# Designed miniproteins, single chains, part 47

Each design is a single chain, and the fold is of that chain. pLDDT is the mean over its residues in the fold that is shown.

## One batch from the design tools (miniprotein)

Design m1713
Fold by ESMFold2-Fast:
Structure m1713 (fold): chain A 87 residues (1-87)
Amino acid sequence: EEELEEQRRRELEEERRRLAREIAEKLREIGTEFLVEEIRRLIEELLKQGKLSEEEARRLLAEVERLAERRDDLGLEELLRELRKRL
């Protein structure tokens, strides 16, 4: 019985760690999607203001997709920061 309770304790510990990882992963996915959407909107705004050429906008959108595929949130944040400076 004590052996069964020890096993149950280890199973709960492992389940807790698994859930923590799943929550962190989902939060990361939401963060990445938000950054991508913000950058896309900023590119559209800059294009409307004539501060970006169509060619530059195309290159930036390709870069956003590449960073999103790699889940490079830091790269996305740096790109967002750089584009905000152009406003």
Scores: mean pLDDT 79

Design m1714
Fold by ESMFold2-Fast:
Structure m1714 (fold): chain A 65 residues (1-65)
Amino acid sequence: SMKEEEEKARRDFDLLVELIEKSKDPVGQRELIEAGRQAVEQLKKTHPELAEEMEKKIEEMEKKL
């Protein structure tokens, strides 16, 4: 189901955000941000609105580094 896939993507993204925010290593934080950008690119094919929300959050996190 598309709804179940969206819910899983949201949960996985929330976990990624938590890992980035808790990381004390700037290099590790940038690697996680890159992984997030790749996940967003894949999501644009199936869930474009969710991908846009995630991309904005990643951009906000990158600006804080």
Scores: mean pLDDT 81

Design m1715
Fold by ESMFold2-Fast:
Structure m1715 (fold): chain A 70 residues (1-70)
Amino acid sequence: SPLLEKARRARELAREAGDENTARIFDLAIQYAEDGASDDAVESLMESGLYTAEQENPALAERIREIMAA
């Protein structure tokens, strides 16, 4: 799934940046996708992860936004 791949990539970037709060939200998005949640539910969690990154690390948020837009 393209959404699952994007969520995994965003989680990896958050972990590399040391943003554990953002990484946890993307972990939830991955779990929801693997459990068969709707794309809308997964995207909602990914947007929450992006919002958290924007508050904590603007440079990380920019990179995550690029991944989500691809």
Scores: mean pLDDT 87

Design m1716
Fold by ESMFold2-Fast:
Structure m1716 (fold): chain A 75 residues (1-75)
Amino acid sequence: GAMAAWRARRARLRREDPEAYQAELGKVSTEIAKAAAKAFRETLAKHGDSPEGIQAAVDAATEAARAALRRHYEA
């Protein structure tokens, strides 16, 4: 599956080119963090800072992070 292929590519890159592997991890981490932060801010602005609004913002940030990660293992 795509996830297994992604894991195999990452394991190979870590062995064969550790510098490229670290650069790739930095890019992935940055993209996930940016997507999550953006979704959190936009959802909180829309729903307010009530407990329900904060929960919606956390849920949106989690989904955005998963979507960003999915883009990396589908490529």
Scores: mean pLDDT 80

Design m1717
Fold by ESMFold2-Fast:
Structure m1717 (fold): chain A 59 residues (1-59)
Amino acid sequence: DPDLLRAQLIMGRAYQETGGDLEKAAKLAREEALKEGIPEEVVDRAVKQFVDGVRADEA
């Protein structure tokens, strides 16, 4: 799914730019992905997958 891959890349960039702040990264990623025309459902899925992965690694 090209839209999912794009949303995941945007989330990764936002996470790096915020210095690991997942809440701020998620907000920035949603704004950027929606601006690029990625459907909101795909953006939400990508953000959730990224956040869940990072939280698992912090355990």
Scores: mean pLDDT 80

Design m1718
Fold by ESMFold2-Fast:
Structure m1718 (fold): chain A 106 residues (1-106)
Amino acid sequence: SAAERARELEELRRLIEEQAEILAINPDPEKDIKLLEEKLKKDPNNAKWWNALGEQYFKLGKYEEAIEAYEKSLALDPSNEEARENLAEAYEKLGKYEEAAKVREK
């Protein structure tokens, strides 16, 4: 039912918030990626979850995937300085220093 799906979405949102707390203690980027991918399939316009997805890819050393996620986050919220700095750092990890500098120029 629609009411049960709404409750499942609220439970998933609560779990994502709890995951944000436990990531400081017990980081598991692969599990967080799966959770974020599932949520983004239902709500692809959430800039914060795209930024969080990028951060998990960055932790795994998957910098190209991190760049794609950060770019989607910035397309949805161009004022997100954290996502912009994260994008620049991901470019630097790939040795793309000119691209990193351009990102920081605004």
Scores: mean pLDDT 80

Design m1719
Fold by ESMFold2-Fast:
Structure m1719 (fold): chain A 62 residues (1-62)
Amino acid sequence: MSEKLARLVAAVLGAIGAELEGNTDEARKWYEEAIKIAEEMVKEGDKSAEPLLKWLRDKLAS
């Protein structure tokens, strides 16, 4: 497992945990970190991160 993929998963789990606690500001910070990591993965040629990046951006826009 790549270091970036591990960090991406951790950021997504952090966002979900914050949402479950009702902490919208904390959840937003985790989603923003996850988006940054997913964008770096796509830029480096990992196209498998593209669907996840789209989902994360849709979440932050809601």
Scores: mean pLDDT 80

Design m1720
Fold by ESMFold2-Fast:
Structure m1720 (fold): chain A 73 residues (1-73)
Amino acid sequence: MAEAQARLNAALAAQLPLAEEAEAAEAAGDLEKAKELEKKVLQAAVETLEELAAQGLVPEEVAEKARAFLEKF
């Protein structure tokens, strides 16, 4: 739904400073820090999907798959 996409986009936009810091860490050769920051960005997206699923705006299966992906990251 358009509402779900807009909320997810807003959550990702709020994480732009962390995404930029992750890119800087990769450029500096700090791959572990880059991965940690990328995981934080992904976690915010997964949490947003879980909230949307709780509100019935996305299928619960989408949130479950996103959480499983984050746990393997």
Scores: mean pLDDT 77

Design m1721
Fold by ESMFold2-Fast:
Structure m1721 (fold): chain A 65 residues (1-65)
Amino acid sequence: VTDEEIAQAVADIYLGIAHVLEKLGDFEGAVEAYRKALQILEEAGAPEEYIESVRKDLEEVEKKL
């Protein structure tokens, strides 16, 4: 297992947490989880397309704050 594989797995976990929190109406918690996932993906050098997708999800949740 590489650092990149670990980073992607951890980011996927945070994205899952963010989705659950959003469904529960915890938009503040969802924003925190999306930001954690985004930071991990950016540090791991994930594809720009994937980073952009996560960023758009974060922007939508932020509008609900």
Scores: mean pLDDT 81

Design m1722
Fold by ESMFold2-Fast:
Structure m1722 (fold): chain A 88 residues (1-88)
Amino acid sequence: MEEKKKLLEEALKKVSEAMRAVDQGNYDEAVKLLEEAAKLARESGAEVTAQTIEDARNAVKDPNASKETIANLLTAAALTIVGDLLDL
């Protein structure tokens, strides 16, 4: 329980930092943070959560993705992690 909780809490911090990076126009930093967050979520056994984080990362990397799409996917990733933490 504690190991999974720590991994998910760290993943949530990375997603929150990625949201700030996107708001500041630091897309390369956001991609790196989301890659780290997805790895942490996967290590915790939260495969669906890792996939939602990967979807957000792919949107940040996509030059055709709207700011609204990126914001929605980042919010979905954060909410999915929070849901996993509440279920622990």
Scores: mean pLDDT 85

Design m1723
Fold by ESMFold2-Fast:
Structure m1723 (fold): chain A 91 residues (1-91)
Amino acid sequence: KEEELEKLKELLEETLGRIPKSIEEIYEIVKELYEKGESLAFISQVTTQSIILLGLDEKSQEELLKKLLEEGLITENAKEAILEALKEYKE
């Protein structure tokens, strides 16, 4: 798990040039990717990886994803896909 988190950290640093440190930073990164016209698949992947890296609990995951959905930064289908990926990682 620790080795897996370090791998995610390296991947995000390579991909984004920075590592999210908080829920607010994940939101800012997702908003920037959306404004740049990045694909929904890429945004969903980055969101999932960032949630895993920060070790967000299920309540924090739902709050973040709800905010992203309300702001129009992701779709309902993307939210479901992210939650499914997070569930598979935890188990």
Scores: mean pLDDT 81

Design m1724
Fold by ESMFold2-Fast:
Structure m1724 (fold): chain A 81 residues (1-81)
Amino acid sequence: SEEAELEELRRRQAELAEKEARGELKEEERLELAERITLELARKVARAGKNIEEAIKLVEKELEELGLEETKEKAIEILKK
């Protein structure tokens, strides 16, 4: 059921993104969406053998495109752990 669990996680992320598009995300939900995006992109970058600087660039771009600019600082802190 790993596939079912991953589908559920993707569904939750999609719901958060839809709320963001409508301007209905709470502050906690905005941070949750940013953290999920940050971790997913970090894992993709790591699998590709890229470094932390590449992960930061991809995360910043994605958060800007989603209108989550205020979460960038927190996202970068997550990457630098």
Scores: mean pLDDT 74

Design m1725
Fold by ESMFold2-Fast:
Structure m1725 (fold): chain A 92 residues (1-92)
Amino acid sequence: MISKSIAIALIIIGLELNGAKVKVEVEGNKATITFENLNEIDRNDVYGIAELLRELGADVEVKEDGDTVTINATNLDEETLKLLKILSKEFK
């Protein structure tokens, strides 16, 4: 079984490959993940990311504005922070 942190990273990569515009920003133990150009099916995967983050002990807020969905997460674990920090270099 893959870890929840790895699953989160893979879902983010998959959404970008499916045509979503993804931006990942990490500051301390906080992350903001912004998804633009989401189709209705891919929106379910964004809520899946939020649920996985909550299961890892993060505090998560999801905001929708038209075709844009933003995840604000705080109290992130070290593995998830490390993976999101790597993704933040690729998804600007």
Scores: mean pLDDT 84

Design m1726
Fold by ESMFold2-Fast:
Structure m1726 (fold): chain A 89 residues (1-89)
Amino acid sequence: SQAQQLLQQGDQYLQQGDYQRAIQLYQQALSLDPNLSRAWSNLGLAYYQLGDYQQALDYAQKSLSIDPNNYRARGVYLRAQQQINGTTV
């Protein structure tokens, strides 16, 4: 499907460290199929790598609401939560 093709292209840019382009492709994939847990989890990872921990947490939570066994989403959730909590004094 078009959504799966966009997800695959996003994964290629994510692997290359082009997080902004990966985000654009994942958002396009999700506009076609919002139930792609992998696209939500990878969107979360991209925002985490850019230092936007709140967005990373929100997208990881969305991924987990679709697939609670998504390993990447659980990892992003825990790491983003630690960053957010560690900055509270």
Scores: mean pLDDT 87

Design m1727
Fold by ESMFold2-Fast:
Structure m1727 (fold): chain A 63 residues (1-63)
Amino acid sequence: VELPDEETWKENLERLKEAIRRAVEAGAPEEVKEKLKKDIEEALKLGLISEEVAEELLEILEK
């Protein structure tokens, strides 16, 4: 049986997306934004998200 990484990671992705939105709206410091960016890049590197999803999350973060 393979690890349930896909299900767990999909839930984590939704949490990450909400965290990014909240951070941007609350005017979070650059350190928080950099951590979120690293999390997105790691997920992309592991092949858990598509490039399109990664770009969407990075666009939210850069606004």
Scores: mean pLDDT 71

Design m1728
Fold by ESMFold2-Fast:
Structure m1728 (fold): chain A 74 residues (1-74)
Amino acid sequence: AAREKAEELLARGEEAFAAGNLEEARRYYQEALHEAPDRELRARALEGLGRVYAAMGNDAMAARFFAGAAALRA
């Protein structure tokens, strides 16, 4: 199901991020965002993307992703 796919992609993104594989983490979080069937999973994927871009030194993109996630939880 779409939920299970999104959750698996989020888990893979978290593993890649923890390993320092930022480009791999970004791809998994982007795929999770595409597959996410609801606002909570979409917010988690956007938070993941924010963390990746912050780790890459792109604070402007990180801020936009975190703002997007916050808007979905409002």
Scores: mean pLDDT 89

Design m1729
Fold by ESMFold2-Fast:
Structure m1729 (fold): chain A 100 residues (1-100)
Amino acid sequence: MEEKEKEIKRLEAEIEAETDPFRKALHYMNLGNTYFDLGKYEEAVKYYEEAIKLLEEVDPDSPALWFAYLNLGRAYEKLGKTEEAEKYVQKAQEVADRFA
């Protein structure tokens, strides 16, 4: 748990220093994943949403956006927000279908 707290602080510093929006989105994804691992699903949702916002602007067809939507859906599922979870799982499928 202390290791995850140090990871959060490191990721927050990396986000503040990062100027490339794609890399910044990946740092937000890592921060969301760290909060998810801690069972802090509301915080995980927040940071996945920040990652998605950046990825939709810079690389809307990327596998990174697909993973971001899937992870956001899982976080909403953990919060019992079934409608939101279903919505983001569907958005992930729509991104995947563009590669078919």
Scores: mean pLDDT 84

Design m1730
Fold by ESMFold2-Fast:
Structure m1730 (fold): chain A 64 residues (1-64)
Amino acid sequence: GPLYKVTITGDKPAMLSDGSVIPPGTTLTLEDPVFLPDGTILGTDVETGLGVLIPAADAEVTKL
């Protein structure tokens, strides 16, 4: 599916589906991200294969 570059710009961490946390300032490549109406981003991290949840409004997004 389409790939997106996503940078966590807020001060809150994102979460992987295994419960591990991704620190603020991290840039991820997500496949087939879903942008929820509240600004939350869900997707699959291509490096780990794990699901990612990024909190509402705390990300900069670029389509690759």
Scores: mean pLDDT 80

Design m1731
Fold by ESMFold2-Fast:
Structure m1731 (fold): chain A 77 residues (1-77)
Amino acid sequence: MIEEVKEALKKAEKEIKEALELVKAGKLSAEDFLEGLKRLKEELEKLKKEFGEELGEEIEKLEKLIEEAEKEVESLL
């Protein structure tokens, strides 16, 4: 299970980066992207409580990426 969570975190990182490029290209709604990031933040908070000791660095890295993506997209609105 931990390895599956770790792979899911890596996949989420890739998907955020790809989605951010689509928002910048005008191919994805900024509102839809921000809504997706909010849902992902809620899931990460749950994962941090359960796996924070084992996956803390990976979760924290993804949290920082989400914060950066939010700021970039909000600057476009």
Scores: mean pLDDT 81

Design m1732
Fold by ESMFold2-Fast:
Structure m1732 (fold): chain A 52 residues (1-52)
Amino acid sequence: SVAEIARQGARALGLPDEVAERVAKTAEELYKKGLTESQAIAEAFRRVRAEL
């Protein structure tokens, strides 16, 4: 799923588990709103990092 791909990507980058979960949830939400998988993941990372 988009959430799982985003979570694994965040972990691969060395981000903490709580940040990986935020990225996963945000990516899933954006995908449900009509973004492609790649767009949802990229936008989720951008938004979560901006809030750190």
Scores: mean pLDDT 83

Design m1733
Fold by ESMFold2-Fast:
Structure m1733 (fold): chain A 83 residues (1-83)
Amino acid sequence: MSPAEKLRELIENVDKLTPEEILERVNEIAGEIVRELRAQGRDEAAAKVEALTAKLHFLLTYFNATPEQVKEMLNEILAVYEA
């Protein structure tokens, strides 16, 4: 599975996962995306993915983010990756 496919699968399953499970999967997938983007010379895109991942971690940990908010942020990561 590509990182994009893994991210889409996570988006589809957000409502079925705990915040801890979401963070574990996001950290793994975002790590793969950042590595791939940097290998392609897309350093600005990689930095945006890292920033979005950190923001999602903060919102899930401290602000009890809704599944809808999580899906929105995951779709934003996907959009940066596919641009």
Scores: mean pLDDT 86

Design m1734
Fold by ESMFold2-Fast:
Order: sequence, then C-alpha cells, then structure tokens
Structure m1734 (fold): chain A 60 residues (1-60)
Amino acid sequence: MLEEALEAVEKKDTEKAVELAMKLIEAGDIESAKEVGKAAVENGLLEAVKALKPAIEEAE
C-alpha cells in the first residue's frame, strides 16, 4: 500500500494517493500515511495535503 500510494503521488494521481493513505490510517499505519503526506508536499499535491493532514493529526 505505501509503495502504491507513493507511486500515485509521483504520478500526481491525487485521488488514488488520498485513498491509499486513508487506508493506511484505518489500518493503524500512521507512519506510512505521514510518508505519503510528505511526498504530497514535495510534489505539490496541495489537495492531497489538505485531505491527509487533519486525518493524520486526528489519528496520531
């Protein structure tokens, strides 16, 4: 899941990146979800960052 989410970020597939990162959060893998969030920031996927930041903070 993490690898697929990071690939989605690199391809600028915001929807898929958010879906996979949310699945990581639901599974309790908050650290992997944070890595997806960092990659989204680095790749300029601001919509993904807006969706993931509050979800990660709430789960943490």
Scores: mean pLDDT 80

Design m1735
Fold by ESMFold2-Fast:
Structure m1735 (fold): chain A 69 residues (1-69)
Amino acid sequence: MSDEQKEKLREFLIKELGASEELAEEAVALAEKTKDPTRVGVLLVINGVELTREQARKLAEFLKEILGV
């Protein structure tokens, strides 16, 4: 992932999903290492981020675009 893609994902996680800065950094690192949007979603949920169906869909589409999956 480019630095701009990492920043956009971090901002999305914090601003739109309400993730903490630390959780957002961990999620970005996980996305870069695994290229798996499902693992990122699981990380967010186990750390207390409640995703609506619409937010989960937006996250999946955003990760698909950034990761090329």
Scores: mean pLDDT 78

Design m1737
Fold by ESMFold2-Fast:
Structure m1737 (fold): chain A 95 residues (1-95)
Amino acid sequence: SVKEEIERVVKEGKEAASTIEDEELRKQALETLEELEEVLLKLAELDPESAREMVALLKKIIPLLTSKDKFVVEEAIALLQMVLGIAKIILKKLE
């Protein structure tokens, strides 16, 4: 199920984000992942193929959150926010 995969990938992402030493970056990553779960679960009901593509992108981004390089972590959070933005645009078009 795409929904089960979304929930698992977001859980793994939150675990990765919890290792971020910088408190503000950790908070941004956790808040973005929480919103991604809500948006992607809605997208999975209407367009499971697009939801699956977004999950594939998250699987590539999430490991970067565990980097000891702050610039890599900042880039990973920016990529998570970009995926969230794309998912929101797709969801809005399905109204």
Scores: mean pLDDT 90

Design m1738
Fold by ESMFold2-Fast:
Structure m1738 (fold): chain A 89 residues (1-89)
Amino acid sequence: MEELDRFYEEIKSAPTLEERRLLLARFYAYVQEKLDEKMTPEERDAALDELSAEYDRVLAAPTKEQFDAEVDRLYEKAKEILKKAEELR
């Protein structure tokens, strides 16, 4: 969880949209790794499909303001998914 918080803060503090999108990709990869540890393949794929929809919205954001709003949603969704995964074990 603390690593997820670090990615979120890094994304929001990045000065350009290009840097934010690169950090966003690392954030998504981190969540995938954590889900692989705790979920079945079917549960993981369902969770990633849900997260992918939020991820696409962030990636499509044309301004920093819109990006920040969408990344807040992605971050909350990722926290919910990871908490659920942790509770399974």
Scores: mean pLDDT 80

Design m1739
Fold by ESMFold2-Fast:
Structure m1739 (fold): chain A 62 residues (1-62)
Amino acid sequence: ILRRSYDYGLLQAGVDSARETGRLLGDEELAERWIREIRERADKGDVSDAAVEAYERLEKVK
């Protein structure tokens, strides 16, 4: 399914972006909002290992 591979790829990129931007701005609120959105994506997409890894990286950013 095309949407699945797109989803976890995008999820991983999103995590990296959120992590970097959050640190750059020193704004945890911004990072948490993106984390929330990523979690919603994961719940909807039933994401693969790639997304799970991104998800864990995201939790470390908290």
Scores: mean pLDDT 58

Design m1740
Fold by ESMFold2-Fast:
Structure m1740 (fold): chain A 73 residues (1-73)
Amino acid sequence: SEAEKYAEEGAKLADEGKYEEAAEYFIKAAELVPDTYLGALSYDAAGKLYKLLGKEEKAEELYKKAEEILEKL
């Protein structure tokens, strides 16, 4: 699926140290499948990457989105 391709690209970019670009791809994946386990995992991955970038507020927002999805599954 398109969401899986975006998540794979995010993982590849993260492995290359391109954390902000990687986070953007994980957010794109999550937005395509917002109420799914993949969506929750993708928001969590993006949050971890923003935390590595020192963007704590963005990380917290993304963790909150992931948690809200997981609570409904």
Scores: mean pLDDT 87

Design m1741
Fold by ESMFold2-Fast:
Structure m1741 (fold): chain A 100 residues (1-100)
Amino acid sequence: PRLPPGVFSAEVAAELGMSDAQKAVQLVNEIVVRGASAEEVRERGRELGLPEEHIRLLAEFAERVRKHREDAEAVLEAARELSRRLGNPQIPLVVEGVLA
């Protein structure tokens, strides 16, 4: 099966020399734009070689986005929480840009 638009394969991510922070931002984009499920995020995060703690936090974020899809403020607050826990300041900026 073909990967959806905007999704990077593990090989492509490795070829681009993506950091764990950049991989997390890519998954956040997939969650907010494509509506990636927590299960998809877990599979995708393992393919990208992210630490299990990062995968867990991203999957929790995916569940919050799914539950609060029509509440932009709740999604932004979930993104800020994820940003604090991962130490990744780009996450809220990416989410804000997608919701604009």
Scores: mean pLDDT 78

Design m1742
Fold by ESMFold2-Fast:
Structure m1742 (fold): chain A 65 residues (1-65)
Amino acid sequence: SAEELLKGAEGALKAAEEALKTGDKALARVSKYGAEIILNDPRASEEAKKLAKEAIEKAEEALKK
């Protein structure tokens, strides 16, 4: 459902932020993968897609360092 996708996007963003704080690249990869799935799901709301994009950006920052 759209609600489950929104919760997933919130979780992915939280995980990406945690990966940035801790340097956990495995967590960053999992967060990015989950966020990309949500971004490509046609059922995802605009809010969920926005959070998923933020999660991808934060995860990529964690992976660069």
Scores: mean pLDDT 86

Design m1743
Fold by ESMFold2-Fast:
Structure m1743 (fold): chain A 86 residues (1-86)
Amino acid sequence: SAAEEAARAARAGALAAGEGDREGNAAKYAGGVIAAMGAALDAALGEGGEEAARAAAEGARRGAEEAGGTPGARLAAEAAENAAKG
């Protein structure tokens, strides 16, 4: 579903942001934040609407926890949540 795809994309973005944060890899960190936020925006504007946007925010939160809750991973999750709200 659109919600499942949005959640997966946002989760992957937040995880990448956390990995980049731990590695000191600014490009990977920034790319992860952009990917998580973009997944939530695409979901909100797409056919899945609010439900898919909410799933993206939840997926990003899960990805941040899987990354060990680094500040960078949490920022990616926060960016996705804010994007999902409009």
Scores: mean pLDDT 83

Design m1744
Fold by ESMFold2-Fast:
Structure m1744 (fold): chain A 100 residues (1-100)
Amino acid sequence: SPEEEIKKIIDETIKKVEEALKNGASDQEVLRIVEEGLDKIYEIAKKYNLPFDKVKSILEEFANKIMEVLKQYGKYDTAKKVGELIVEKLNEFAEEQKKK
């Protein structure tokens, strides 16, 4: 199901972020990993025509989980940027839905 595919991407992205942070990765590298995960979630949402409210809930859960990991590593500025990226992705999805 699309929900199972998305959950797998979320879990894999969180694991990659944790591994990157343990290895002293830059904030830019962490943000790139998050953006790659977001792009994969977005493609699945588009492929399955998931409703906006469902995508919003999924991305908010994803944001909260990533931000919690980043805060545990003292990466508060990066956590804020993750929140901003998710808002941007939600706005992109909303605009695409308006065209249909």
Scores: mean pLDDT 82

Design m1745
Fold by ESMFold2-Fast:
Structure m1745 (fold): chain A 55 residues (1-55)
Amino acid sequence: SKTEAQLQQLKDAYENSSKILDERLQKILKESTKATVELLVRQTGDEELAAKTLG
């Protein structure tokens, strides 16, 4: 039916959006970790930790 086809398309769109949101969340978490490490390097002057963060 027309309604079933529309629901299937909506479900597919939702699943695609959910995947994109999950990938963006993972990126934000990684960037937050990097920012925290950079702050610690600026406080301690630890260049070795800076190299590890950028590698």
Scores: mean pLDDT 74

Design m1746
Fold by ESMFold2-Fast:
Structure m1746 (fold): chain A 63 residues (1-63)
Amino acid sequence: SEKERKREEAIREAELIARRRGEEVGEVISVEVEQVGDTKLKATVVTDKGVLELTFELPPELA
């Protein structure tokens, strides 16, 4: 459905933003994006300098 495609786009954008943030810290080893509850995405970026955790809010229509 259109709603599912928008959700997939949100996850993909979160991954891209998280990867870019990781590149500001060091060499990116891995990026993992997971949905936390109905309204948030959590991205975990592992770099050679440390681990970053970022949170993104989903629009209410995608929750």
Scores: mean pLDDT 80

Design m1747
Fold by ESMFold2-Fast:
Structure m1747 (fold): chain A 62 residues (1-62)
Amino acid sequence: IVGKLLEAVEDFEAKEPEELSLKKGEIVEVLEVVDEDYLLVKSLKTGETGLVPVKYLREVKE
């Protein structure tokens, strides 16, 4: 899954400084699998990195 592009299925607001806020439909690249609940991702729109819960992300259709 590292290096994969994922899409936010709904808006996510960061609650901690290490988390990344996303809008529904934003595309991110997976940098690291932190645990079963969180991925470290990079926003393709802003270039910022942070943790996002796996449940807010899905594989880009293609």
Scores: mean pLDDT 79

Design m1748
Fold by ESMFold2-Fast:
Structure m1748 (fold): chain A 50 residues (1-50)
Amino acid sequence: STSDLQNEVRAAQKQYNDALKQYLETKTPEAEKALQQAGLALRRAIDRAW
């Protein structure tokens, strides 16, 4: 359902925000990769919901 897809976007947004916080705190290559992966997951979730 549309509601399920919107819930997936919210979950992906939370993961992205968590990854962004880690990157801003640490500036490590590992945190940067995690942020990039979370950003891709968020984009895909948005594409599926809209």
Scores: mean pLDDT 84

Design m1749
Fold by ESMFold2-Fast:
Structure m1749 (fold): chain A 65 residues (1-65)
Amino acid sequence: SMAEKRIEEAEKLMVRYYLGLISGEELKEGLIKLGLSRETAEEIVRLMEEGRFKEAGELVVRELS
């Protein structure tokens, strides 16, 4: 489904951020382009910065499903 593809693309962006390949701003912009609100994308970046990777992933699945 399109939702499954968007979740996969969001998870790839989050992995790239974790590896230091993209900035938090680039992660935020990428998540917004995938259909997340700015507020949700900002919360995901914050969770990632705090090392709360499982919660960030769960939020992505919830909001893009």
Scores: mean pLDDT 89

